# Ledger of designs, part 16: designed miniproteins, single chains, continued (5)

Each design is a single chain, and the fold is of that chain. pLDDT is the mean over its residues in the fold that is shown.

## One batch from the design tools (miniprotein)

Design m16526
Fold by ESMFold2-Fast:
Structure m16526 (fold): chain A 73 residues (1-73)
Amino acid sequence: GSNPAAAQKAGELAKELYEKGKISAEEADAIATAVANGDVALARRLAERLVKEGKISEEEAREIVELAEQAKA
């Protein structure tokens, strides 16, 4: 199901990470799409990869996963 608030917050977070030069536009779009679809498994995999690449923090990764879980509910 769609949770507009969770999807919007994920989109804003992804945009902030992109504007800070931390992630690419494609990575930002992938995160926003995974969260909007409630795809927790994909959101977790994307967030974990970005942490391993040194692009985002563990806290930012956790926020992305939690937003995907909220969007799924």
Scores: mean pLDDT 83

Design m16527
Fold by ESMFold2-Fast:
Structure m16527 (fold): chain A 84 residues (1-84)
Amino acid sequence: DLFKMLDELDKVAREVGMDSDEGVRRNPRGQEAMRGFLMYHMEYLSEHKRPLSLKEQIEAMIEALKLAGEGKSAMEIYKELTLK
């Protein structure tokens, strides 16, 4: 259910202050989540020669935001995402 996944993504983004363009720009935890996710997606694309599916991208972004909320750096988020 794509809409339920997007609702969860919105809730988690709000918890880390990334529910708006200004929130993303002003929130360092949100920036770490984005960097960690991008590093993971780039490595996946390089290894598998195809992008993550939309569902996998949303799931990875939700996890990245949760980890950033726990105080994880982009590198730590990237490492944890690659273990799944």
Scores: mean pLDDT 75

Design m16528
Fold by ESMFold2-Fast:
Structure m16528 (fold): chain A 63 residues (1-63)
Amino acid sequence: LSREQLREIAEKTGISVSTVEKIVKIYEENKDEPSMEIVKRIAEETGISWLTAAKALRLILSY
């Protein structure tokens, strides 16, 4: 993901670019896990809602 794509995801989800970067790292470290487990890890590690975590992950996967 480019820095421009990270900014676009941040804008659409209402979270910071640094949080989106953290989400990408969590996804890359856990990509063999079911999507629901990845969403759960994102929510737990970043403190964002499960809905926002799921939305961010879907946007990341769309690139």
Scores: mean pLDDT 82

Design m16529
Fold by ESMFold2-Fast:
Structure m16529 (fold): chain A 97 residues (1-97)
Amino acid sequence: SVEIFEKALEEFVKEVEELKGMTEEQIEVIKKAAEEAKKKIREKNGSPEEMAEIAKEEAAKGLEEAGKLNPDSADALNEASAIFNEKLYEAKKKIEE
């Protein structure tokens, strides 16, 4: 469901905004990646598997770009990646139930 993945991306962004160790510019890059993922998921309107792939690809791009802005943020970026994987897993499980 588009709505389930959109909610997962929104919850991911909310938790990332609460993380310490990243600049506001890094957080904005990650937020922009999540918004792009939501847009592509809506436009594609594909299977849950395709939506999960879009979310993973856009999140990975956002985290990589954020990492280029501040090399000292590795721990915070690893936490953001873990949060993303958790939200994606929860979204997939909710669709399978």
Scores: mean pLDDT 85

Design m16530
Fold by ESMFold2-Fast:
Structure m16530 (fold): chain A 90 residues (1-90)
Amino acid sequence: MTEGLRDPSRLEEGLEEVEREVREAKEELEKAKKEFETDKSPKSAARYAGAALRLIGASTDAWLLGRRARRLGREDLARRAEKIAEEGLP
């Protein structure tokens, strides 16, 4: 559905989704980190690593969406996406 991403309303929906994904990924990372610090098990270590990769992916998506918003003249959305991306990076 590539065409939808060119619509400004779809760009805003994409930003809301990415903001939610970064927030959820940060919460998952915090939970996985706490579990790993408590258990020190290979299972909790794998979960922590997976959560970190998910956060990196979500932050990358936010960064890419911000670059797109800027090219479309939506500085408000670009600024929001850049902030989300920065908050998601370690």
Scores: mean pLDDT 77

Design m16531
Fold by ESMFold2-Fast:
Structure m16531 (fold): chain A 68 residues (1-68)
Amino acid sequence: MLKVTVYSDGQHEIEVEEDGTLINKLTGEKIEVKKGDVIKTKTAHAYELVTNEGKVYDVREEAEVIVK
């Protein structure tokens, strides 16, 4: 699963709860991630997590959102 923290300055943080690959759907960037990793970005909504089990979590649709 995924958690996203949204800050008022436009910074987002994606916390991953499973090992896998984060893929930026706009740029094609791929980031290998492990459970507990936090990725800082301005475009959290553009990412999906593909787990090592082949599950796909779209950050926009499936993340728990925390506003700070």
Scores: mean pLDDT 81

Design m16532
Fold by ESMFold2-Fast:
Structure m16532 (fold): chain A 96 residues (1-96)
Amino acid sequence: SLQLFYNSLDPNKRALLAQVLSVLDQSPGPLLSTEIYELTHSPHDPQSLASFRTELEELIELAKSYGVVLIQRDALGRYSITDEGRQFLDYLRSLP
């Protein structure tokens, strides 16, 4: 399921997901979408916060459609990486 999910993503979505998962993995606790955005986007990036939020939710739901839960959102709207998300991040880091 992880490989099929990965193969369904274009290079830009793969890069964004890798950055998001890496940020969540390195964080001491759950992050708001605004915090993830600031840690994954430079001032030169053309992507808006609203566009990022939509793409992040689409990626989370797409992963679930492949039977994979990479990221969880709590009742306060904060995001955290799952054990499956860490396994997927390790998979991504094993690629050339």
Scores: mean pLDDT 84

Design m16533
Fold by ESMFold2-Fast:
Structure m16533 (fold): chain A 110 residues (1-110)
Amino acid sequence: MSPAERIVARVREAAERLANGEISVNEALQRLAEAVDELLASGLSDEEKLRTAREIGRIVSEAVKEALKNGTISVLEAITWALQSTGLVIDVEISVRSGKAPEPIVITPP
């Protein structure tokens, strides 16, 4: 199993447990943060990291909608999840993009 597939599977498990009321929003956010840290530390390409971050974002969005629909979380918890999980996904994009060596600025003389 690829590192990306393993990370996505772990996030999906946490998301399903949240939707079923088996874990708290705080525990789900902790597991998501750990998955993001593993993704950033992985030897995956920048493209695979960004693709995996997008899939994580999709999974967490669907899980919070289902949990709210099922009454397993409050509206305030759903807002907290949405804000914190979005921040974690954005952090992956920023970290991946900032990992590029700065291109030398060539000043063309007049």
Scores: mean pLDDT 73

Design m16534
Fold by ESMFold2-Fast:
Structure m16534 (fold): chain A 95 residues (1-95)
Amino acid sequence: MRAPQEVVDRAEQRLAEARASGDREAEAQALLQLALAYFQAGEREKAREYLRRAMSLMPEERLRQLLESFELMKKTVENNEALEEMIELLREALS
């Protein structure tokens, strides 16, 4: 399935605005939204790249909070490979 173009376009617009304003938190949020959209579309390599870029803008405390959120979601959703890959990347970033 392709990423929803409307979601991608909106996230890319938010990313451009965040970069123009120097808002690192907004930039990280937009990149995270792009990563999630591409994981849902099955475009895993592109999703991993956006997630890595988002993580590079986050302080360690935010990465830990994001990891806890994803691990909590994994408990409620069975067989979510995208979520497992995101958890692995977050653990690597915190190592």
Scores: mean pLDDT 77

Design m16535
Fold by ESMFold2-Fast:
Structure m16535 (fold): chain A 68 residues (1-68)
Amino acid sequence: MEQQREALLEADKQLEKIMEEAKKLSDEDKRKLADQFRAAAKKARELGMEDLARKFEEAAEEIEKLND
C-alpha cells in the first residue's frame, strides 16, 4: 500500500515536469507523447493499477489539448 502511494506521488511530480516540457514539443511529438501515455494507462490497468492508469489517461488528454 505505501509503495503504491509513493508511486502515485512520484508519478504526479514526473507528470508536472513532462507537461512543462511537452509545451515545447512539436505537434507531432505531443501526439506521440499522448499515445505513449495511453499505452502506459492500458498496461497499468492490466496490472490492476487503476489509479495510476487514470492519471496516465488524464495526462494524455491534457497533452492533446496542448495541440489545439
Scores: mean pLDDT 75

Design m16536
Fold by ESMFold2-Fast:
Structure m16536 (fold): chain A 80 residues (1-80)
Amino acid sequence: MLKKVRERAEKIGEEKGTGLLTVDEVVELLMEILGLSREIAEEAAREALRRYDRTGSGKLTVDEVVKAAEIALELKRRRE
């Protein structure tokens, strides 16, 4: 699961030329790969931004997208 998240995030980041994903792109990716509800995916993506985006760019690196996926799986286990 996490390997597929990383591979998809890398492809999106490379296609854009920045290596960065917006919150909306991360939410859609988490829903597609992990089968999560939008609510859980949005909470995880925003929490990853809060924890790892210390500069306030509003975007996530591939590594931060993988961290968002880990947060999403933890939220799913605790809430659903």
Scores: mean pLDDT 78

Design m16537
Fold by ESMFold2-Fast:
Structure m16537 (fold): chain A 82 residues (1-82)
Amino acid sequence: ELEEVLERLYEAADNRDLDAAIAELRELARLVPSVRSSYDSLIANLEKLKADPSASDLEIEMTLGVAVLLAAVERTILKLEK
């Protein structure tokens, strides 16, 4: 479950699909409630970038990069805690 969501998030980020990235971050927040606030913040930022026609490619890349990195780190922490 978590691995599949991460894989889809990576694909969404690679394709710069903000809708897909937001959907996968919502699933991660559901699966890992302890970090929900961080994912909620990233979702809000991605929604803002999606609504902003002046948003730069760099801002989108950076926000998606942070989301992917955070998800990967949390995945590793959960694996270590088991």
Scores: mean pLDDT 76

Design m16538
Fold by ESMFold2-Fast:
Structure m16538 (fold): chain A 109 residues (1-109)
Amino acid sequence: SNAKLLEERREFLDRLEAELGEVSEEARKLGEEVKKQALESGKPEEEAELLGRATAIAYQYVLETYPELKEEEKKKISLIAANYIFYGGLPLEEAVKLALEELEELKKE
C-alpha cells in the first residue's frame, strides 16, 4: 500500500540522516523549498515531507562530496538524486552517481 511505502521510506531516510550526522541549514532550506513545491503541485503532505527530506539529505552529501561544483549544479544533482532515493529506494551514493550521469547527458542534448 502507499502508506506502507511511505513508512518504509521514512525509516530509510531516518537511517540516511543518522549516517550523515547533522544536515546543514542550507540543505534543509532546499528540502523545505522542494516540500513547498510538491504541496503546490498537489502531492499529499507526507509524500511532500519525505521528498523534501530526501532532497536535504542528497544536497548535504553533494555539498560535502562535490564542493567544487557550481551551486546551481549541486542543487540540480540533489533534486534528481532525491527522486532516486525517495521513489527508487536507492542508496545515497548510487542515487547521486546516477544524478551526475543524468545531468551530463542532459548537457549533451
Scores: mean pLDDT 87

Design m16539
Fold by ESMFold2-Fast:
Structure m16539 (fold): chain A 67 residues (1-67)
Amino acid sequence: MRAKLRKFMAQQGEKMLAGEPPLSPHEQEALRHLGRGEAAEQRGDEEAARRHYEKALEYLEKSLESE
């Protein structure tokens, strides 16, 4: 799950750098949770990291449904 989420978000980051349109609110929230998850992972808080990665995936799914 984590690795797949990170790959998805890395690809999204590349698209943003390529001048893609502004992120939706759900995509912004997903990126925020991904960043917080990575920060938690760096400090060894695996529980917090897992929770944030799960939230990031949830928001990504919502962004796909919203339109």
Scores: mean pLDDT 71

Design m16540
Fold by ESMFold2-Fast:
Structure m16540 (fold): chain A 77 residues (1-77)
Amino acid sequence: ELEKKLEERRKQLEEEFRAVARRYHTGGDADLERDLQVLENLLDYYEKTYGFDKYLWLEFIIRSAEPLAAVEAARKA
């Protein structure tokens, strides 16, 4: 039950991030998916390097005002 709520929260955050990214992204689906893949790689890097769960890092990014800044950071990493 509690574990189910946590999984629902994670899925909601993922959808929220995709929706926000779509608002700022003016390219085609391929470009959007590419940017999301770069962000996912950055999340993996942060989890491995700093010891935070990918989910926790994703939530932090979503609560930030500028999701494009996260994508730009991911490209740099």
Scores: mean pLDDT 60

Design m16541
Fold by ESMFold2-Fast:
Structure m16541 (fold): chain A 76 residues (1-76)
Amino acid sequence: MSLLERLEEVAKKADPEIAKVAEELIKEIQKLAEEYEKNKNDPEKLKALQEKAEAWLKAHEKELKELVKKAQELAA
C-alpha cells in the first residue's frame, strides 16, 4: 500500500478532524505526483522534482508521523 492509498483509507474511516488533515496531505502528494508524471521523460526536471519531493517529505515528516500515529490508533 502506497502512502497515498494509506492516507485515503484514513480519510475514509477517520473522524472529521483527522479526515481533513489526511485530505490536505493527499492533495499535496497528488499534486507532486502529477508534476513527476508530467516531467518523467526530462532528466533535469526529474532530478529537480525528486529533490523537491525528498525536501517536502522531510519538511512534513512530523505531520506524516502524527497522521500515521492517529491511523494506527484507529486500527488498534
Scores: mean pLDDT 70

Design m16542
Fold by ESMFold2-Fast:
Structure m16542 (fold): chain A 59 residues (1-59)
Amino acid sequence: MMEEAIERAYEIIKEELAKGKSPEQATAIAANKLVEEGVPNEVASKAAAEALRRVEEER
């Protein structure tokens, strides 16, 4: 559940950053897409934040 949401958010954030969006914009887009896919708001927000942390650690 949470790990799957983080992996999904990670993919979205990497794609949005590659398009030139800011980390804040990429994170917001990932959280919104997770909510659209049926993930609860709190879980989506936490998953997007954790995914952003993982993306930034790879730089």
Scores: mean pLDDT 81

Design m16543
Fold by ESMFold2-Fast:
Parts: C-alpha cells; structure tokens; sequence
Structure m16543 (fold): chain A 61 residues (1-61)
C-alpha cells in the first residue's frame, strides 16, 4: 500500500540519519526499539505518525 511504502521509506531515512549523527551503541539500540514499537502498532497511520516524530527528533538533535 502507499502507506506501507511511506513507513518503509521513513525507517530507511531514520537509519540513515542515525548513522550520519554517529549515535552511540546505546542510543542506536534505544532508537531501534522505538522504531520496532512504532512498526508493531496495528494501525499503519499511527505507525507513520510515530516514525515521523522519531525522524523529527533526530533532525533537531
């Protein structure tokens, strides 16, 4: 679906931003847990919103 494609793209973008920011192993593990929790939500609109929030936090850090 178009929504699933956006979720997949956001996960890839968050991973790229995390690598660019040089996050510690602990920060990387915490981030991966947050991404997994967002993707585990049964509502893809909620998953998308949660991933957008994670991306925004990384961009502002």
Amino acid sequence: SPLQARIDALVQEIARLAAEKGLSDEQQQALMARIQAAQDDPDPQVSLARLEAIKAELESS
Scores: mean pLDDT 84

Design m16544
Fold by ESMFold2-Fast:
Structure m16544 (fold): chain A 74 residues (1-74)
Amino acid sequence: STQLQQQGNQLALQGDQAASQGDYDRAYQLYLQSAQLFDQGGMPNGKSWALRKAAQVLQQKGDDDKAQQLLQQS
């Protein structure tokens, strides 16, 4: 679980970096990968946080419907 937590955190940090550069497609993929690792690690709070970050990126892209679907999963 500790290894999955560390990997999830690392991917989320990479997602933050991509988002700060305006690379929303990369940020979205990295946050989803982070959420999957938190889910596998049994970390519902981490999964929820990463899915909300992915939803924020979708809102920045104008994909509000998909963002709402992710928020319902968190």
Scores: mean pLDDT 87

Design m16545
Fold by ESMFold2-Fast:
Structure m16545 (fold): chain A 94 residues (1-94)
Amino acid sequence: MEEAERFRRYLLLGIENSERVLERMRELGVSEEDIADVELALNTPLERRLELVDRALAGERDLSEEERQIVRGLTIIASLAALAEEEEAARAAA
C-alpha cells in the first residue's frame, strides 16, 4: 500500500512540474523514445493515467502496446520526481 501511495505522490509531483520533467530528461540524456513515452503519458487524461497505473501495479498482462507506453512514461515521470526530491535532500544535508 505505501509503495503505491508513494508512486502516486511522485507521479502527481511530476505531472504538476511536467515542463521541468521534460527539461530534466534532456539534462540526463534520456532517449527520444523515452521522451515520446513521457509526452504520450502527459497527453493522456489524468483519470486514465491513474487507472493504467493501478492496473499495472496489480500486475495485469492485458495492457495494449499504447497502454504499456503510457505506463512507461508515467514510471519515468515518477522516477524523475523521486530523483529530484533525493537531490534536494542531499543538498540540504551537505
Scores: mean pLDDT 74

Design m16546
Fold by ESMFold2-Fast:
Structure m16546 (fold): chain A 90 residues (1-90)
Amino acid sequence: EDDELIERAKASPNPVLKRLAEEYEELRKNNDDSPFHRRRLLRVRAEIEIGLEVEDRLKAGQTITPADEQALVARANARLEKELAEWEKE
């Protein structure tokens, strides 16, 4: 589902999301399999997910409050830690 996420970011009118998608693809080409590189990949992905969620909510006419932003960041961080833990098992 990463490919779908990246394609959505590339299709976004937001230049930051387009740049993050390109950064994620370049990181995926890297042969570095270190934990530091893995965390960087997951962090860029988390930033894309937050940006797309914010964009979707704004398109729906919703307002993003500081509490909403905090909740989105917390959710993205929780997913990042879960995926990193799953990587360590395989």
Scores: mean pLDDT 76

Design m16547
Fold by ESMFold2-Fast:
Structure m16547 (fold): chain A 81 residues (1-81)
Amino acid sequence: MEVEAELKIVINEKDRLVAVGAKLTDKDGNVHELTSLVQIPEGVVLSKEEQVELALKKVEEKARKEGFEIVKTKIEVTVLK
């Protein structure tokens, strides 16, 4: 099923967490929501870019398992201190 994705990525540097909320809209206007939370392991150092890539990969994996094909993506990134 082809969907347009709006992704909100929240990087929590204090708790070493990357949270992603995905709003997937199909051609009929139905909205499907996916969320993912990634814990960065102790001693692992990731750039902001690497954390965003990790979040994108997790959403793409979940979407694929649910039978969604993402044809358009809009991304918003927020960093919490």
Scores: mean pLDDT 81

Design m16548
Fold by ESMFold2-Fast:
Structure m16548 (fold): chain A 67 residues (1-67)
Amino acid sequence: AAEEARRAALEAAARGDAAAASAGWGSYVLHQMGATEESRRGAEAARRGDAEAAARWSKLGQQSLGL
């Protein structure tokens, strides 16, 4: 689940699909952090097409993989 979301996000980014990449990273972060209220709200923002919020979740996902 979490690893699948990460791989989907990287594949989307490789093909230039920024929206799909951001959504995938948002899902990955939600799985890694657990179902907290903040994580749920972040995922909701991504689903609403809030590209800025989705991009922030994507960046957090990338950073957590490096740590």
Scores: mean pLDDT 65

Design m16549
Fold by ESMFold2-Fast:
Structure m16549 (fold): chain A 71 residues (1-71)
Amino acid sequence: SEAEAAREAGRQAGEAFGAIMREDREAGRAAAEAALEGARTSGPTGPVEAAALERVVREAEAALAAAEAAA
């Protein structure tokens, strides 16, 4: 489902960002931003999917903020 794909994208962005933060913060941020954009542009097909997408976006944004704080 779109919600599952968006959730996985956000999760992968967080993990990639954590790993890259040590080697290449710029690339990590770009990857996380791409995942966030993908989650947003997927769009919900219903109210349940909308709530799931909002949660994934929130998680990915938190990961980006954490990476910036760690710079």
Scores: mean pLDDT 63

Design m16550
Fold by ESMFold2-Fast:
Structure m16550 (fold): chain A 76 residues (1-76)
Amino acid sequence: MLERLLSEPDPRKAASFLTAELIRAVGDAIENGEEKYKERIKELRLAGREWTLKEHEKNPDKNKDTVAKLKAMKIE
């Protein structure tokens, strides 16, 4: 889990951080192969979902359906 991402209040900076981590994960996959790629991508998906849930929880009444869908999302 990317703990630093979850503590970032600026959505643009959070998106930039997540993008940089994704680029690094792709680079590592080229060097280290498929297994490491799958693990890193799953980690990034989980971190992105957690960050998005945290933002929606600021306005739970408006985002109730979106929050439910994000929580139900199967991350492999």
Scores: mean pLDDT 69

Design m16551
Fold by ESMFold2-Fast:
Structure m16551 (fold): chain A 62 residues (1-62)
Amino acid sequence: GTGTAEGVLWRARPDGSLERVRLTFTGDLNDPAAQQHLDALKAAAERHKDSPPPERTATITL
């Protein structure tokens, strides 16, 4: 089926600072490729959870 999932990604800005990006995924969550991408994003967010940079929102469509 089709659904929506959210994740958080830490991204380096051009000035070298970090920003926390909240990602909304919209697509077929039963697709193994979509699940793999979401798991990778969750792992990246977990790795950077101890640093509180500014947060912004982005949307990913597969």
Scores: mean pLDDT 61

Design m16552
Fold by ESMFold2-Fast:
Structure m16552 (fold): chain A 72 residues (1-72)
Amino acid sequence: SAADQMRKIFDTLTKDLSPDTRARIAADVADILAQLPTMTPRQQAVRVTALALRIIGAQLDEELRRKGFALP
């Protein structure tokens, strides 16, 4: 299910994120999971994809900041 995919993406991709960033994403995931039953399959697929891209973006941001690069 889309809910299972979102949980797996969160658990797999957030392992190396800071606790604060992970907590913010977890709160947003909880809100989306509560709304998933009201969404069409297409809308659910968009939310799953958007979550994955958001986490990858957060990983890139934290890695670049660690290496001394500031993102605008």
Scores: mean pLDDT 81

Design m16553
Fold by ESMFold2-Fast:
Structure m16553 (fold): chain A 89 residues (1-89)
Amino acid sequence: SPEDLSPNERRVLEALAERPFGSAVSQAEIVERTGLSRSTVSRALKGLIERGLVERLPDGRYRIADPELYLEVSVELGMERIKEAVEKV
């Protein structure tokens, strides 16, 4: 479950969920999007891969492995964005 993740693992997972399902993201793009250090992102990605939540592709890019997990994370991000937009109106 996403609730069992460390804060850094959750931030990395959220960055991956900002892309359409099946889209692969480079480690450098995850670093830029999260603001985390390269070493922190590398450690978080390793943990997510060990849990089977994220996969590393042959080209070295990363994606969420489970479509159900992708939907859960993308819905949470969508709700946060809607809340922020409504509060500004």
Scores: mean pLDDT 79

Design m16554
Fold by ESMFold2-Fast:
Structure m16554 (fold): chain A 62 residues (1-62)
Amino acid sequence: SARDLGEVIRRAIEEKGLTLEQAAEKIGISRSYLERLVRGERTPTGEELARIMKVLDIPPEL
């Protein structure tokens, strides 16, 4: 679900010691959009999700 995905993204950012702004810059999205994804208020596209997973080193098995 979007909420579960948001939690996974939040943990990955914290584990890497990144701020939300730094993570958004590395992914290539706005900070506000990333914040909405973390809150489960938005679902990323497949392309955006693939980029998020690569940048944050999230394995394909969630």
Scores: mean pLDDT 82

Design m16555
Fold by ESMFold2-Fast:
Formats: sequence, C-alpha cells, structure tokens
Structure m16555 (fold): chain A 89 residues (1-89)
Amino acid sequence: GVVVEVDGEATVYSSGTVLARATARAPPGASFSLRSPETGEELKVISVQRFPSGLTTVLALAESDELNQAMRERIAAGPLRVRLTVRSA
C-alpha cells in the first residue's frame, strides 16, 4: 500500500463551525483521515469529492464542540493547518 500525507487548512464559517479542507491526488478506493496537528485528534470526514484528474478534496469537521472551540480560538491567532493522510491499496 501507499501512504501520502498533505497539509490542508481549517477555516471558521459564519455559523462558528470550523471546516477543515485538504486536496491530494488519490487513486480510486483510497481511504482518508484528517487530523489537527495541535491536538492530534482525528476529524470527522464529511465529504470526499474526486475530480477526473485524480485530485480529491476532503472536508472534515471537529468531532466535539470542545475541539471546534479550541480550533476557533487557534485560528483567531493565525492560520491553522490540518494534516490529510491518504492510504491506498
């Protein structure tokens, strides 16, 4: 199997929800995980959009209100990166 790691970013939306986004090249059947590098906590993947080029955009949310709030406070201090891990067979 092949493992690829890429950086993405987290953004606060008007609802106060933090949305994490990362884009990587992934083959069909790849699995995705997104984590906050500051907390080490895994984020809940809510969307995977594959483009014909093989580029895939992954969106994720915090699994808890506490993590969402911590990420919001960190983003207020500056950009917050998230890490996408792509695993393929």
Scores: mean pLDDT 81

Design m16556
Fold by ESMFold2-Fast:
Structure m16556 (fold): chain A 71 residues (1-71)
Amino acid sequence: MKVSEEEAEGMVEAGERLAEELRENPEDATIAAAAGIYAAGLEFEAELADEESARRLREAAEKLREAVREA
C-alpha cells in the first residue's frame, strides 16, 4: 500500500482534531480509546509513506498519544 501526500495531510489533520476533542473531554473513555487506536494507525501509515509524510504522521501520532496520557 502507498500513502499519498494528500492522504497523509488529511490523516494528520484528523489526528489533530481528535486530540483537541480529547482535551475538551478528557474523561471520555471512548474518545481516549479512539485516539489511541488512531495514533497506532498513523504510526502504521508512516511505514508506508515517503520520508516527509512519515515524519508528519509520526509527529501527529506523538501529539495524540500525549493527549491520551493526559486523559
Scores: mean pLDDT 80

Design m16557
Fold by ESMFold2-Fast:
Structure m16557 (fold): chain A 69 residues (1-69)
Amino acid sequence: TAEQHLRQGAEAARRGDFETAARHAEEGLRALPESQVHARQLAEQGARAARRGDGERAARYFEASLQEL
């Protein structure tokens, strides 16, 4: 589910596993309905933060995306 992917993305980001975090964010985005516009935007920002190596910011975005669900 999208929730599982976003949660795993946040955990990976906090561990500094940015490649795994970005992959989970992409899977979460594919699982999120297009109607969940804000959750999708937050997940995209999390993926960008993870790719920049900002694990704490990435985790915060994934957690915020989860709160929209």
Scores: mean pLDDT 83

Design m16558
Fold by ESMFold2-Fast:
Structure m16558 (fold): chain A 58 residues (1-58)
Amino acid sequence: SEEEERGAIELAIISAKIHIEELKVDLKKLIELVEKNLKEAGYSDETIDEVKKKIEEI
């Protein structure tokens, strides 16, 4: 039915939006992990900021 087909399309769109948001969250988590690891390894704040900026520019 047309109503069932519409429901399936709406679910597909919601699923796609969730996937896009998950990819954005993964990038943010990666930046946070890189910052933490570089700080623990004893790198300078200037070096950490430069690395973060380069990741954000991808």
Scores: mean pLDDT 74

Design m16559
Fold by ESMFold2-Fast:
Formats: structure tokens, C-alpha cells, sequence
Structure m16559 (fold): chain A 80 residues (1-80)
């Protein structure tokens, strides 16, 4: 189902983001990965609330990257 595909994408991108953070990757690479996630979620017609949350996360990552890195590392999935 689309819901299962969305859940799988969130898990995949969470893993990619945590590895980038652990390897101290540039913030630009984290932004690129989250923007890729957003595009794929939009293609799957993901719920508007989830799309809004990811857009807010991108904005916050640009403003407060260290805060978002900590939130990603603490979560079992991408921060809500």
C-alpha cells in the first residue's frame, strides 16, 4: 500500500540521515537528502500533515542545523 511505501521511505531516509550526521557530512548534503524525501513523499500523495512537517524540518535544518541533527539522532524515525 502507499502507507507501507511511505513508512519504508521514512525508515530508509532516517537511516541515510543518521549516517550522514555520524560522518559529519556538510549541511548541504542533509538538506539535499530531506528535499529528495519530500519529492518522493509528494509523488506518493503522502498526507498533507506529513508533507508540512518535512517542509518545516527543511526550514529548521537551514536555520538551526545542530538542533535538527540532535532530533534526528534521538528519533526512531524522522522527527515529527
Amino acid sequence: SAEDEIKALLAEFYARLTELIRNNAPIEELIKVVEELLARLEALNAPAELIATIRADIAELKKNPEKIKEEILKSEILPL
Scores: mean pLDDT 79

Design m16560
Fold by ESMFold2-Fast:
Structure m16560 (fold): chain A 73 residues (1-73)
Amino acid sequence: MMSEEEVKEKILLEATKAMLELAGQLDDKKRDEALQYIGDKVLQAMEYIRQGDYEKAFKLIEEALEYAQKKIS
């Protein structure tokens, strides 16, 4: 079982990857909208970590990554 610190670190890393991929591929307006979406998912994931629901937290970050990849595809 992962510690809370390890879960937070992994979520932050995955979110950072998604943000970097979007920043390189989209125009300013679409990039800002996508970064806001990812940011909202990260905040929701952090709230699930606080509640002890690590599985939901990871799922939200995976959804954010899929969203980022679809936007640049």
Scores: mean pLDDT 73

Design m16561
Fold by ESMFold2-Fast:
Structure m16561 (fold): chain A 80 residues (1-80)
Amino acid sequence: MEEKIEEIVERIKEGDVEGALEIFREGLEEAESPEEALEFFNRTSRALGELVREHPELEELAREFGIEAAREVNEFLKRF
């Protein structure tokens, strides 16, 4: 999952929120448990928090991603 988190961070740096969400959805499909899905979301959120501390101009993009990613996780968790 670390590789996908790095790809998500790079897409957000490029302003590509939709591309970041596509990679995030791929990571969710690899999760075999609710705990793995939540861990992936939490680790991604932490990485984006670090990115925003270094690049405050990316805060709005990271927030947009976070809202949609949270919805994706909530929908994914309904499968269990």
Scores: mean pLDDT 85

